# Designs tried in a protein design run: designed miniproteins, single chains, continued (4). Part 105

Each design is a single chain, and the fold is of that chain. pLDDT is the mean over its residues in the fold that is shown.

## One batch from the design tools (miniprotein)

Design m15645
Fold by ESMFold2-Fast:
Structure m15645 (fold): chain A 57 residues (1-57)
Amino acid sequence: MEKAKEAIKKEFNAVKVEEVGRVGNYYFFLATTKDGTLVGVVATEEGKIVKYEKRKP
């Protein structure tokens, strides 16, 4: 969990990272960047980012 949050925060320069769900070995996060962009991220427990999608508010 913490490894995934750290990886996401570092990768996207996110000011906030929230866990929104989990399916099996995949964690779903919502990251907020400083410019207000929302990034949906799928990562493993080890912090490997598998998929992401950026959406402007």
Scores: mean pLDDT 77

Design m15646
Fold by ESMFold2-Fast:
Structure m15646 (fold): chain A 105 residues (1-105)
Amino acid sequence: NFVVEALAEADEDADGTLDREELYKLAELLDIPEEAVDYYLKKEKLDEKELFEFLKKVLYNNKENPSEKQLKLIKEFDLDGDGEISFEEFRKIWREALEKRRASL
């Protein structure tokens, strides 16, 4: 799963939060511009819910011209096929990424 691998690679500490440096790494892996990170990131680090809200805002604002990686991200979270990203599915992916990262530490 592309998104699980990207999240696992970005969360170097596997602490369940992404700081600014880890979020820049995730943005690069998901083809999100650094300027979008700076625009939406108002805190020093994001928890699970805050990261979901950040990704949702970035993807919805680029809905007319998503990159191939962004389309993969939308498909991974949009299991209902309604074009909306599910927090419940994001949470499953996030937990899988944390377990994968912790197993590699």
Scores: mean pLDDT 69

Design m15647
Fold by ESMFold2-Fast:
Structure m15647 (fold): chain A 102 residues (1-102)
Amino acid sequence: DLAELREQLARLVAAAEANPENNVGIAAAALGALILARLRPEVRPLAEAAAEALRALLTDPRIRAILDELEALLPRLSAEEIDRLLLERLAPLVEEELARRE
């Protein structure tokens, strides 16, 4: 099921790249998947796919730097540190990027 979810996410990213109207929804879904992954260790492979999707859809170098930090540190981060990185650092930058596209 996780492999299927990763494949579905990759297809949604490809569809979003082909249709810019989908970019906001797909980026929001990928951010949601990252937030969900912090609560459940078994879905952490989905967090990697979601981070890759955000990196592909969002070109802000600050977002890419945070995603690289997340991927390198995810196994070592506490839930509180993951919350700080995702909700306080990453989410505002994603929202800023998406607002510029609207």
Scores: mean pLDDT 62

Design m15648
Fold by ESMFold2-Fast:
Structure m15648 (fold): chain A 82 residues (1-82)
Amino acid sequence: EEEKKLELLDEAIIEVGKERGEEELAKKLVELLRKVRENGRTAPQEDKKKAAELLNEFLEKTAGNETSELLVKALKKKLEES
């Protein structure tokens, strides 16, 4: 259930990215988030930090979009819980 929920959040990030002209940034972010999740506990802390940095960059580039703010908050929380 949680993994499927994260997949839906990833798709929502891509949708917001397309709407805001930041599709390539959204794709890079989703790829890194998937890599971190796939590697689980073996994921380097550097990859987690980079994912958080890309989440912050995406939030800045999509500023004022309420959906983007909610998605970034949810994904950051899940990244810290991993």
Scores: mean pLDDT 76

Design m15649
Fold by ESMFold2-Fast:
Order: sequence, then C-alpha cells, then structure tokens
Structure m15649 (fold): chain A 81 residues (1-81)
Amino acid sequence: SKDREEALKAAKEGPKAADELYKKSKSQEKKNIIARVYKEYNPKVKEVTDFATKSLLEAGKQAEELLKKRRQQRQLEQLLS
C-alpha cells in the first residue's frame, strides 16, 4: 500500500522524517501504520525502537493537547477583552 511505502521511506530517512509524516497524517489508521513501520524497520535496537515509537505517539498527543490549550487561552482573552 502507498501508506506503508511512504512510512518505509520516512523510516529510512530517520526519526525526524517519520515524526513529520506522522504529524501530517490525517487518519489514525495511517498514523498507526507509520508508527508500526518505524518499529519494524529498526529490529536490531528493540528498546530504542520501542522508545522512538512511543515518543512519536506521545508527540502526537502532546501536539493535540497544546492546540486545545491555545483555543482555551484565546477564549479566555476574548472574555477578558
């Protein structure tokens, strides 16, 4: 599939490329493919790969939470203005 091919290309380019592809992806299905392929591509460093995969997933969660906080801050500023 194209999603798996894109994920493999990003994994080969490095963790930054994989993280960028993960963040740009709109569907959770594609995000899961990216994280899984990244883990599969680096089998010889299992613990580091697990950490990197978890870091990609956590980065996605952190980005979403920051966007929620920014929306709340703007609403508060509009109320106080």
Scores: mean pLDDT 66

Design m15650
Fold by ESMFold2-Fast:
Structure m15650 (fold): chain A 81 residues (1-81)
Amino acid sequence: MSEIEKILKELDELLSSGKLTREKALEFMERLIEVFKKENPEVAKKLEELLKKFEEAKTDSEQLDVLWEAVGLVTEALKKM
């Protein structure tokens, strides 16, 4: 299992259990950006833009929307790798 797949699995488990905090979500976003900087810099740039949107989001709903957008982007990128 790749590092990206491990990050996504941990994130999915936290989302499913309702244990995902803002701090933990930020850690996952930063981990994904770091991995993609090495594997696919274009995806890393898009993730950095999504991290900015996440930090600017004021509600849990807005934060979750950005997080799911990031997961979708990463999942599609992983299928092409």
Scores: mean pLDDT 78

Design m15651
Fold by ESMFold2-Fast:
Structure m15651 (fold): chain A 95 residues (1-95)
Amino acid sequence: SAAEALARLEAALAELDALLPALGALDPEAVARALEVLEEVAALARELGLDDLAARLDALAAALRAAYAAGDQAALHATLVATGRTLQELREAIR
């Protein structure tokens, strides 16, 4: 149901919030977990009919993977800022 998808999305968003300090410190385990949770958030956003936000989150997850694989700290930080902004838009859309 939409209510179940919304509850799962709120739980996934809370997990991403808890990971943000470790992501800022460029912890590899936190990056791997955040990518996994971000993919779940995108899938749940799509289930809720938020297709544009889901597509933006998919693109950001791909950009985050690419930056991390390249060791590009500037690109990684820029992608994290853009991700935080998109997650804020998602929170506003579901409230």
Scores: mean pLDDT 80

Design m15652
Fold by ESMFold2-Fast:
Structure m15652 (fold): chain A 54 residues (1-54)
Amino acid sequence: MELRAEFSEDGSEVRVTGIRSPEDAAELERVLGAAGYRLVSYDPERNEATFRRV
Protein backbone atom coordinates (compact mmCIF):
# COMPACT_ATOMS: atom_id res chain seq x y z
CA MET A 1 0.00 0.00 0.00
CA GLU A 2 1.42 3.36 -1.05
CA LEU A 3 1.65 6.13 1.57
CA ARG A 4 0.41 9.39 0.03
CA ALA A 5 0.07 12.87 1.51
CA GLU A 6 -2.13 15.55 -0.09
CA PHE A 7 -1.72 19.15 1.05
CA SER A 8 -4.48 21.69 0.56
CA GLU A 9 -3.67 24.65 -1.70
CA ASP A 10 -3.17 26.98 1.29
CA GLY A 11 -1.31 24.37 3.35
CA SER A 12 -3.95 24.43 6.11
CA GLU A 13 -4.91 20.75 5.72
CA VAL A 14 -3.08 17.49 5.04
CA ARG A 15 -4.84 14.28 4.03
CA VAL A 16 -2.73 11.11 4.36
CA THR A 17 -3.72 7.79 2.77
CA GLY A 18 -2.13 4.33 2.84
CA ILE A 19 -1.36 4.27 6.58
CA ARG A 20 -0.53 0.61 7.33
CA SER A 21 -0.29 0.59 11.12
CA PRO A 22 -1.16 2.57 14.28
CA GLU A 23 2.60 3.12 14.68
CA ASP A 24 2.74 4.84 11.27
CA ALA A 25 -0.23 7.01 12.26
CA ALA A 26 1.45 7.96 15.55
CA GLU A 27 4.71 8.86 13.76
CA LEU A 28 2.82 11.01 11.24
CA GLU A 29 1.05 12.79 14.11
CA ARG A 30 4.41 13.46 15.77
CA VAL A 31 6.09 14.75 12.58
CA LEU A 32 3.14 16.86 11.43
CA GLY A 33 2.55 18.07 15.00
CA ALA A 34 6.11 19.43 15.02
CA ALA A 35 5.22 21.30 11.80
CA GLY A 36 2.14 22.88 13.42
CA TYR A 37 -0.56 20.40 12.37
CA ARG A 38 -3.11 18.65 14.57
CA LEU A 39 -4.77 15.29 13.87
CA VAL A 40 -8.52 15.86 13.36
CA SER A 41 -9.59 12.41 12.11
CA TYR A 42 -8.22 8.90 11.62
CA ASP A 43 -10.10 6.10 9.87
CA PRO A 44 -8.26 2.78 10.33
CA GLU A 45 -10.68 0.90 8.02
CA ARG A 46 -9.74 3.25 5.15
CA ASN A 47 -6.13 3.80 6.34
CA GLU A 48 -6.68 7.58 6.14
CA ALA A 49 -5.87 10.48 8.43
CA THR A 50 -6.61 14.21 8.21
CA PHE A 51 -4.52 16.95 9.86
CA ARG A 52 -5.19 20.68 10.15
CA ARG A 53 -2.79 23.52 10.81
CA VAL A 54 -3.21 25.13 14.25
Scores: mean pLDDT 75

Design m15653
Fold by ESMFold2-Fast:
Structure m15653 (fold): chain A 85 residues (1-85)
Amino acid sequence: MERFREALEKLTRAMELVGRGEEARAAAEEMLAMLGDPELALRAARAVAGAAELLARKAEAEGNEEAARLAREAAELAREVAEAL
C-alpha cells in the first residue's frame, strides 16, 4: 500500500511538471479508491506503471529530465506493487 501511494505521488509530481497536475490528482484519488479490492488494486497498479512509463518516455523526448526521473521511479514502484499482488 505505502509503495503504491509513493508511486502515485511521484507520478502526480511528474504530471505537474508537464502541466497536467489536476488530471493526475483526480486520477490518483480514483486509483487509491480501488485499493480496497485486490483485483482492482492489481489493475490500478498496472495502469499506474503503464502511464508512468509512457510519461517517462515523453518527458525524456521533451528534455524534461526531472519529470522523466520521477515517472521512471513511479513506474518501478508500481511494477513492484503489481508483482506483490
Scores: mean pLDDT 80

Design m15654
Fold by ESMFold2-Fast:
Structure m15654 (fold): chain A 60 residues (1-60)
Amino acid sequence: SREALLEELRRLILETSRLVLEYLLKKLNNAPQEELEKIQKRIDELAAREAALVAELRAL
């Protein structure tokens, strides 16, 4: 249902926002490059999943 997809999208957006904040804070504190790359990879994975959900919502 549309409502279920919107709830999943909301959850993904919250997860992505937390990771983006974590990335920015770690970058500001000069965290190791490998740690930043790991977080960026997770953000990219969530962004792809978000795009898929948005496409599914648009098909409704």
Scores: mean pLDDT 87

Design m15655
Fold by ESMFold2-Fast:
Structure m15655 (fold): chain A 76 residues (1-76)
Amino acid sequence: KKEVEDTEHRLRVLVDSAKALGMKAGDVLIEATIAEIAKDLKTSPASASEALRRLEAEGLIEVERRGRTVIIRLLE
């Protein structure tokens, strides 16, 4: 579960950095497969999926699933 918390923290830093660079609600932050996101974050697909679910539940991101591809958008 510590791995999920660490992954969530990395995603929060990415969201905050994107907003600081002028990205707005509705902008696409990530478009990739869960496996690709997990590899980039150096975590398991299960931990990446759970971290994304937590951020989506908090209203920080919107997660759209298109087959194997995940499109992550910023929210307000």
Scores: mean pLDDT 82

Design m15656
Fold by ESMFold2-Fast:
Structure m15656 (fold): chain A 94 residues (1-94)
Amino acid sequence: SAALDQARRLLEFAILWLRHQAAQGLLPEELAEELVARLREIRDTLEATGDLALAIQRLEELVRWARERYPEHEGVIAFLEALLADLRRLAAAS
């Protein structure tokens, strides 16, 4: 599926972006590693199942977790919300 391929690429780009932010000192390394681990799990589950709705649900849970534990990191929360919006648009177009 073109939508599944695009969703996988968006998740892979998000992982790279978070690592880049940490490398630039813009995000704490421990927060970046937690987010990367969770996004990798979402990506790997998407690859195994093809279930984009499940990936969206898991990303919604991740956004909620980030807001509760790291509310001061508004930039990373906004980035995850933008990623979630992109995945929702792909699901709606499928």
Scores: mean pLDDT 88

Design m15657
Fold by ESMFold2-Fast:
Structure m15657 (fold): chain A 85 residues (1-85)
Amino acid sequence: SVAEEVARILGEAAREVAELEGLSEEEVEAAERHARELGRALAAQPREEALAALARAREEALTWPNAEASAVAVAAFERAAAVIA
């Protein structure tokens, strides 16, 4: 389903970002779970609202101090938007 694919994309990216930030294994798993739930909720929104939210998240991620984490998050938001579009 679209919801599960968006959840997977955002969850995998959140895990990688948390690992890049040096978080604990527990914090990494919590970040992944949280991102998966956000992804499912996002996919349940009207398409235009979901795409607008992803565009805002992408713009915010571009301002992150960690360039590697920023790149991972931006790519994930772009992939999630492509799935919803």
Scores: mean pLDDT 89

Design m15658
Fold by ESMFold2-Fast:
Structure m15658 (fold): chain A 70 residues (1-70)
Amino acid sequence: MSALEKEFEERKREIAEEAAKEHKEKAAELKKENKDKDPLEQAIEEFVLMADVEDERYRRILEAKKELEE
């Protein structure tokens, strides 16, 4: 049904926006913490942060799908 599909798409968009905001906040904090660290270590930690944010986003999307289907 169109309404349920719209709700799921809206929730995916909200989750994506939240993930983007969280990434920006965590990236800013990481830069503050890592300002005195080796650039390679900073790059590795930033890459791990991106992976963690994407994993959390995926989990939230799955939960939203369950909530709408169940």
Scores: mean pLDDT 75

Design m15659
Fold by ESMFold2-Fast:
Structure m15659 (fold): chain A 126 residues (1-126)
Amino acid sequence: GLKLTGLPEEIEKLLEEHRDSPFEEFLEALAEVISKMFPEVSKEELLEIFKQKVPLRDIDKLPNLSEIMKMYINQALYLAKKLQDELALNAINSLVTKIVEEKSLRKREAYLLALLSILKWLASKL
């Protein structure tokens, strides 16, 4: 299953290559890699999701999320706030909205992988 440790090799390589990249460049590269792994989701769709403005949600009250995923989402939001990265905060909130609403298991898995990849990238900054 998807977890913060043991992400796919394609994602681990991406995180290594983009360790010192600006977050926007990391997001563009992330969308490319995920779209190649999950043909059900285009690069353009992922980039649009990352930029979509969505209201803040109480993560603990959201349906269709495991307790472990809620923990990872809260950690990602905490790190984005600590780094004062508004783009990261928005990308996380938009991905969470898509994960909760998505009925396709494959698309949901792609969005979860994007979220965990963002969390791991943000964690590398502290």
Scores: mean pLDDT 85

Design m15660
Fold by ESMFold2-Fast:
Structure m15660 (fold): chain A 86 residues (1-86)
Amino acid sequence: DIEARAEAAVARVEAAAPAIAAYLQKEYGLSPEEAEAAAREIVERVRGLAERIIELHRAGETELAERQAALLEAQVDALVAAAEAA
């Protein structure tokens, strides 16, 4: 289910937001406030992409929505893995 996959990607990045903020502080020397703001921006960007994927699926653009969902999943997987490994 494309909608469930898009929603799951958002849930994963939301759950990983503290780890992403900690990763950004460690790797890029951001302040706690800067890292928290950057992590929040990443979450909001993922939400926007997920909403667009759901809109494409509901509009009948199933093949495009499927490709975009797979890309979003891969990007979220990579980001979460990098944050957890660092």
Scores: mean pLDDT 87

Design m15661
Fold by ESMFold2-Fast:
Structure m15661 (fold): chain A 85 residues (1-85)
Amino acid sequence: SKEEAEKRARKAMMEALSYMEKAFEAGQTDKEKAEEYIDKAVEALSEARKALAELQGIEVSEEQFEHEKKGTRLLLKNAVDLHLK
């Protein structure tokens, strides 16, 4: 249902923000732990992206989602690295 997809998107976005907060905090002392949180944030954002695509009736391939996930990971990693400088 639309309500179910909206709930999934909202929950996934909130999880992504939570993981990014943890990544910024961990990045100051533990780079491996920060990368683990970044990976979790990327998975959460990918889930939100899929739910939003379903809501909009947009056809997106699994290959496209994986490509977008790689780009998102790079952006989030750069954001954490920039914050530590």
Scores: mean pLDDT 81

Design m15662
Fold by ESMFold2-Fast:
Structure m15662 (fold): chain A 73 residues (1-73)
Amino acid sequence: ISAEAMREALRAARVAKAQGEDPAQMAFATLARHAGRETAERVVEALLAGKIPTDLIEPEALPYARELKEVLA
């Protein structure tokens, strides 16, 4: 997953959380659009478990993935 895809997922999750919606569901939907459903599911599951799936994301996406993990907590 690219830095752009992760940044979009982070933005979508933050907006969802601010509106009382499920941030994990919005992160999943955004990531699935960029990388497909199966990859998005693995990434969101890892982040919900407090882990960063470094094998599924580009190094440039790491800062956004860390912030998304905090939003999903």
Scores: mean pLDDT 85

Design m15663
Fold by ESMFold2-Fast:
Structure m15663 (fold): chain A 71 residues (1-71)
Amino acid sequence: SSSEAIHQELAEGGKLYQAGKEALAAGDVAAARAYVDQLRALAERSPHPGVSALLREVADELEAQVRAAEA
């Protein structure tokens, strides 16, 4: 169902965000950047506009953390 697909996409986004934060905590900025890219790709592939918007927001939050770690 559409509801189940939305739930799965949001769960996958959450896992990618958590993995990105763990990579930053480990000092692996390159891996964290790859998770930003994966979040953006997931947002672009989602047929659900609300899910795409949320995933882009999460990707932007992780990207800000990556930029802070690079400074």
Scores: mean pLDDT 87

Design m15664
Fold by ESMFold2-Fast:
Structure m15664 (fold): chain A 82 residues (1-82)
Amino acid sequence: SMDEIVAKAEELMATNDPSKLKELEELAKKALEIVPDSELAKELLARAEEEKDPYLASKLYYASVQAAALDYRTKNGLSTKD
C-alpha cells in the first residue's frame, strides 16, 4: 500500500545509509505504479536516477515517494495534513 511505501522510505532515510539507495529506488518506482500520472514524482525519480551523489539521490527518491503519496491521498479524498 502507499502508506507502507511511505513508512519504509522514512525508515530508510532515518538510517542515513547510502547502501539503502536501491531499496529507496524500488519504493519510488512502486509508488509510481500506484499513481502513474504523478508528474512531480516522475521528475524527481528521473533526477534521482541520474544523480551521482548517493546522499542526494536518496533525498530525491524520498521526495519522489512523498510526491506520489501526496497525489495518491489527494485523488482518493484522503487527508494530506495528518
Scores: mean pLDDT 78

Design m15665
Fold by ESMFold2-Fast:
Structure m15665 (fold): chain A 56 residues (1-56)
Amino acid sequence: ASLVGARIVSGYIKLPDGTILGPGTVLKPEHEDAVPSATTLVEKDGKVVPARELLP
């Protein structure tokens, strides 16, 4: 699974450069190495799931 195409619903996702992405952000291919917080929820393919479950 991949974070690409997922939209942040709650919490945040941190990029490798230290940039923080908040709710409403749709993850792009350039965000592939992003690290979600433990409680971050994302919407992908019409479902809300913990972002950590979409990591390899």
Scores: mean pLDDT 76

Design m15666
Fold by ESMFold2-Fast:
Structure m15666 (fold): chain A 62 residues (1-62)
Amino acid sequence: GELEKEVLERMAELVKKKVSMKHPDADSIEVEVDEETITVTYVLNGETHTVTIPKSKVLDFK
Protein backbone atom coordinates (compact mmCIF):
# COMPACT_ATOMS: atom_id res chain seq x y z
CA GLY A 1 0.00 0.00 0.00
CA GLU A 2 0.94 3.68 0.20
CA LEU A 3 2.53 3.18 3.65
CA GLU A 4 4.92 0.61 2.17
CA LYS A 5 5.95 3.06 -0.58
CA GLU A 6 6.60 5.76 2.04
CA VAL A 7 8.79 3.39 4.08
CA LEU A 8 10.84 2.43 1.00
CA GLU A 9 11.22 6.10 -0.01
CA ARG A 10 12.30 6.96 3.55
CA MET A 11 14.93 4.20 3.54
CA ALA A 12 16.25 5.40 0.16
CA GLU A 13 16.47 8.99 1.45
CA LEU A 14 18.29 7.91 4.63
CA VAL A 15 20.90 5.97 2.66
CA LYS A 16 21.33 8.80 0.13
CA LYS A 17 21.74 11.34 2.95
CA LYS A 18 24.37 9.21 4.71
CA VAL A 19 26.35 8.84 1.47
CA SER A 20 26.10 12.61 0.90
CA MET A 21 27.37 13.27 4.44
CA LYS A 22 30.36 10.95 3.92
CA HIS A 23 31.09 12.33 0.42
CA PRO A 24 29.68 15.89 0.20
CA ASP A 25 31.45 16.44 -3.15
CA ALA A 26 29.95 13.32 -4.74
CA ASP A 27 28.05 13.67 -8.03
CA SER A 28 25.04 11.82 -9.46
CA ILE A 29 23.99 10.00 -6.29
CA GLU A 30 21.43 7.40 -7.44
CA VAL A 31 19.46 5.08 -5.16
CA GLU A 32 17.78 1.86 -6.32
CA VAL A 33 15.46 -0.03 -3.97
CA ASP A 34 15.00 -3.78 -4.49
CA GLU A 35 12.94 -6.34 -2.56
CA GLU A 36 15.80 -7.16 -0.13
CA THR A 37 18.49 -4.52 -0.78
CA ILE A 38 19.13 -0.84 -1.37
CA THR A 39 21.87 0.01 -3.88
CA VAL A 40 23.52 3.44 -3.96
CA THR A 41 25.65 4.49 -6.94
CA TYR A 42 27.58 7.74 -6.86
CA VAL A 43 30.44 9.43 -8.72
CA LEU A 44 33.37 10.89 -6.77
CA ASN A 45 36.18 12.63 -8.71
CA GLY A 46 35.11 10.85 -11.91
CA GLU A 47 35.16 7.39 -10.27
CA THR A 48 31.93 5.37 -9.91
CA HIS A 49 31.25 3.77 -6.52
CA THR A 50 28.47 1.32 -5.65
CA VAL A 51 27.27 0.41 -2.14
CA THR A 52 24.71 -2.34 -1.51
CA ILE A 53 22.86 -2.37 1.83
CA PRO A 54 20.41 -5.06 3.02
CA LYS A 55 17.05 -3.53 3.97
CA SER A 56 17.31 -5.25 7.37
CA LYS A 57 20.50 -3.21 8.01
CA VAL A 58 19.55 0.13 6.41
CA LEU A 59 18.52 1.72 9.74
CA ASP A 60 21.90 0.68 11.23
CA PHE A 61 23.87 2.03 8.24
CA LYS A 62 26.29 4.81 9.18
Scores: mean pLDDT 74

Design m15667
Fold by ESMFold2-Fast:
Structure m15667 (fold): chain A 90 residues (1-90)
Amino acid sequence: MTADRKLTEAEKEHFREKLIEYFQTELKLPEEKAKEIADRVVENSDSLAEAYEEVLREVLRILNPEASEAEIEERVAELRRRAAEELAAA
């Protein structure tokens, strides 16, 4: 599986289902909210890498409701930078 490859419709559907499950079980969101967030992530993502970045944004918003969009974007950028550094070190 290649993170930079464009997702197929079948892969988007599978990923959406897994996100709904994750948001309900781990973040304790109601089904309606989990579906809304999962749909938004999938619709705004062309690749698996973009989908993971969108998941991080949504999770950070849920866990930090008082945080500004700028603070969320800064944290996403920091996590992305760390992931790239770890991948380069491997």
Scores: mean pLDDT 75

Design m15668
Fold by ESMFold2-Fast:
Structure m15668 (fold): chain A 71 residues (1-71)
Amino acid sequence: SEEEKRAEQLLEELREEAKKMSPEELQTAIEQLRRQLALLKAGKAPGFSPEQREFLIKLLERAIAILEEIL
């Protein structure tokens, strides 16, 4: 889908930006993304449909994995 293509583009951009980050910046980013993921999984994200929340959860999980691989 178009949303999947945009997600792949964002994750590729994240990977390239992450390579330029210090270990401290990477760790901070991972912690921030993990907090957002916890809020989404707990249903504490107002304004999102269930489908939007599922998409964002998957996107955040993939983003965290990329940052952890580079750290």
Scores: mean pLDDT 83

Design m15669
Fold by ESMFold2-Fast:
Structure m15669 (fold): chain A 81 residues (1-81)
Amino acid sequence: GNAEKLEELKQEVEELIQEILELMKQSEDLKLINEAIGEVLRLIGALFESERLPDDEAIKLLEEAIEQARKFIEELKERLK
């Protein structure tokens, strides 16, 4: 149901935040670190907004945030290699 889907999406967002922070630790580039912090704050903001929305809209918001974060992580990994 929607409640189970929301729990799964929230866990995915938390995992993505942890991955971004872990990648950030591999760099001393302040610009890259600042961009990574910005994306972490964006994901936290999405979690906060999801609590204010009906389940259907919350699911859509979190799915969009997850897709954006995955793209950011791919670009971040490319810059680090």
Scores: mean pLDDT 88

Design m15670
Fold by ESMFold2-Fast:
Structure m15670 (fold): chain A 66 residues (1-66)
Amino acid sequence: SLKEELKKLAEEYGEKLREAVKLLSGEEGKVTVEIKEGDSITVTAESEKAKIVITVPESKALASLA
């Protein structure tokens, strides 16, 4: 389903950001995903030394799946 595809995409974002935080900070990143249906996907990856937050409008995320 579309919702499952969106969740899978958000998990892929999380993995990429975790790797980026580890590369930048030298520490393991903690990933948090928030999906607001009809609004946005927010993915946060953070350690003690670095924090990356991306917010993708749902319409943009859906376009990347099509």
Scores: mean pLDDT 77

Design m15671
Fold by ESMFold2-Fast:
Structure m15671 (fold): chain A 76 residues (1-76)
Amino acid sequence: TQEATERARELMREVEELERQGREAYEKGNLDEAIKLYEKAVERAREAGRELPEMRDSFEETAKRLEEQKEKVKKE
């Protein structure tokens, strides 16, 4: 539906913004903040997949990439 598509787009914009904020936090040495921001981005990406099941695999790939970024920060 148009509503589901728009909601998924909104969620993915949130993912992009949260990923950007997470990277900024990481660059500033705010590791705990970076982890929390990446975690929120993962949640938004998975929500987008629930709203738009035909894109679920793509959004899940994004979520997995963000989880990998989070794990890398944890190793710092």
Scores: mean pLDDT 85

Design m15672
Fold by ESMFold2-Fast:
Structure m15672 (fold): chain A 59 residues (1-59)
Amino acid sequence: SEVAERAVEAARAGDSVAMANYVLEGIDQGVGKEAAEAAIRAAEEAGDTLSAELARMLA
């Protein structure tokens, strides 16, 4: 989904606020699990433990 892709790009950029906003938008669209799981993986791959934990709490 486009919102999951945007959450991933924000996570890769280290923008935890933008990532969280896209995960929340994904929840509103019924794809919250997809967006959160994608964001978690991208944040973990980037070494951003804070963003990964934030995405887990939102889903």
Scores: mean pLDDT 84

Design m15673
Fold by ESMFold2-Fast:
Order: sequence, then structure tokens, then C-alpha cells
Structure m15673 (fold): chain A 110 residues (1-110)
Amino acid sequence: LPPLVVLSNEQFQALYDQAVAIVNSTDDLEELTAQLVALIAANPAFANAIAVIFTAVLRQAGWSDEEIERVVEALVAHLRELGWSDAEVEAVRAMLNSDELIDRVIKTIS
């Protein structure tokens, strides 16, 4: 997996706050995924960090593993539509399926 981009505390907090706002704005998978894709498109250098933070926020908000997997699959499809390579998409998917990485992010934002 590519390493997570090192974020400042201010950058991390800003992305976390945006993720919380998006997750709290809708319970519709398609709308939520579209907002996540838009956030990544605005911040492509931080795409991996954004995806991990967003997955942690979904878990913290009480979304099931099955619901999170559906968001990950929809995100993967939209990243391909934006011209991401299969290798880049699979790297993001593998990172999002790392329970240990997600748990570490949750501990940071809790």
C-alpha cells in the first residue's frame, strides 16, 4: 500500500470536520459517496488519508461493516470514472479494508 500522506493536526482536523459534516448530511449511500468523491477530487494529494478518515467516521457514526463495504465499492467505481488506474483503486480499497489502520484513526479522532 502507498503510505498515508503525513497531515498536520490542522489539516487532519479540517478533513475530519468535513467528513463528519458529509456523514451527518445524508444516509443515502449514493449521495454520501458522491460527496466523498468530490472531497477527494478537491484534495487528490490526500486521497488515501481522506478515504481512511471517512471510513473511520462512518464506523464511529454506527454504520455496519456491510454498509461501509458498499460505500467502498461505490467509491472505487467513481474513482475509476475519474481516470484512476486499477492499481491506484486497489491500493485505496486495500487500505480501507485495514481494520487496524481504521481503528488507529478512530483513536486519534476520539
Scores: mean pLDDT 72

Design m15674
Fold by ESMFold2-Fast:
Structure m15674 (fold): chain A 85 residues (1-85)
Amino acid sequence: MLEPSEEEIELAEKHREDLAAIDAALPKLAEEHRELIEEKRKAALEKEPGVSSPRAIVEVPLEVAIEAGLETEQARRVLEALKKV
């Protein structure tokens, strides 16, 4: 059996909280700011046209996330997760 350390358990719990926050916030952000997200992806692809979509980093500005009703700390966590998509 895998016996994770206390630090690894805390990290896994934090990931669950981050995923729950993203699941709640992402539909709102994607709906209201889809055009901005798409524009950012298009700009990234134009810099390196040979790069596949999985390598494109989608960034949502912190100000845009706050306007969507997220608090600064929550907005940063959602933005960090979106960068991995």
Scores: mean pLDDT 53

Design m15675
Fold by ESMFold2-Fast:
Structure m15675 (fold): chain A 76 residues (1-76)
Amino acid sequence: AGLFIGPSGKVYRFDVKGDTAILHTAAETEEDAKYLADWLKKRGVKKAILRPPESELENVPLTEKALKDAGIEVLE
């Protein structure tokens, strides 16, 4: 699995299969969401699947918006 630390200090966990990222965490801030999206885009990610814990579900719309704004397709 991959990980990085966002501007907030939050650790983001993910797996990559080809051009698809599976995100095990959702961004808590707009700054983290944009950083995450830009980071994935630079690594050639074209699609993302969000699988965060229940405690982070409220942050899914924020994270999806940043991914879509970066040109990454969000899958179910």
Scores: mean pLDDT 81

Design m15676
Fold by ESMFold2-Fast:
Structure m15676 (fold): chain A 88 residues (1-88)
Amino acid sequence: NSLLDRLRAEYNALLNQAKLYETLANASRIGSEVLSDMSDEFRSRGDDEAADVLDSAAEKNRELAKLYEEKYKELQSRADTLKAQILS
């Protein structure tokens, strides 16, 4: 059935996109933690200018992680809906 094959292809595409955004969310979250830790180290050495830049980068990575997580959840929800349609 060509329709069923197309729906399965769309489902797999949604899952692949969801995995991409999950990976990006995790990378951005880890990046924010690393950058925050580096900021603390630079501040302890008296390099407040470098620490401020790293804190700003950490904040941007936290914002990106939230956006990517939102996209991951949206794509996962769409995949779950399509899976239910395929199984019916």
Scores: mean pLDDT 90

Design m15677
Fold by ESMFold2-Fast:
Structure m15677 (fold): chain A 74 residues (1-74)
Amino acid sequence: SAEELEREALRRLLELEAAVAAGRVSPDQARTQMAEIRRLVLEALRLAGASEEHIARAEASLDQYTAELLARVA
């Protein structure tokens, strides 16, 4: 379900943020984990019937978030 995908994405994001804060993740690992979080979020939005405009904005926001997170990794 969309709710299960949202929960998994949030769980993974919180774990990744903790790993970044602790210096326990490389840039390549962070990119890989953000790609999976992105996939889960976009699939949840599609299952929830989000508009194409909402999905496009979410993709842009996730890409910005990834860039900001990577700047905090080493």
Scores: mean pLDDT 89

Design m15678
Fold by ESMFold2-Fast:
Structure m15678 (fold): chain A 85 residues (1-85)
Amino acid sequence: MIEKAYEAAKKDLERTKQMLADHQARSDELNKLAEEYGKIDPEKAKELQAEADRENTLASRLADAQKNIEKVYEEIKKRYEEEKK
C-alpha cells in the first residue's frame, strides 16, 4: 500500500531533519563555550572543541543520510500522487 509507504517515508525524513538540527545546535553551543573558556581555561576549551567536532561529524553524517532519505521520499511521493490520479 503506497499510502503507508508515503507516511513512513515522511516520518523518517521529519525525524532525520530534527536529529540534524539538534546536533548542529549542540555543536554551535559547544563552539561558543569553547571560545568563552579559551581565555580562562585553554584545556577545558580544547575538550569543548573536541565535543563540538564530534557533534558536527554526526550532523554531517545525518545530512548525507537526509539526502538519501529525501530521494526515497520524493520517489514514493511521486508514485503516491500518480496512483491518486
Scores: mean pLDDT 83

Design m15679
Fold by ESMFold2-Fast:
Structure m15679 (fold): chain A 86 residues (1-86)
Amino acid sequence: EVVLPEEELIELLAKAMAQQRVAAEIEKLEKEKGIDYRALIINSKELSEEVVARIEALVPEAKEELKKLGIKTPEEAKEWFDKKVS
C-alpha cells in the first residue's frame, strides 16, 4: 500500500468529499428541475469547468472538517459523509 504524509492524505480525501458533495448537488437539481444536468455538463466545456471550480472551492472547507474531526483514512471519511447525508 502507498503510505502518504497526513497532509497529502487529507488533501486527497477532501477532494473526494468535495466531488461527492457536488455530485449530490447535481442529483438534487436534476430531481427538483427535471433536467438531465449531467448530460448538459458532459456536453458543455463551460459547465464542466464550473463544476471543477465548485469542487475546488469546497476542498478547503472539506480539509478543515477532516482535520477538525481527526479523519485520516478514506473509510473514516466515507462513514462520516454517509452519516451526515443520511
Scores: mean pLDDT 70

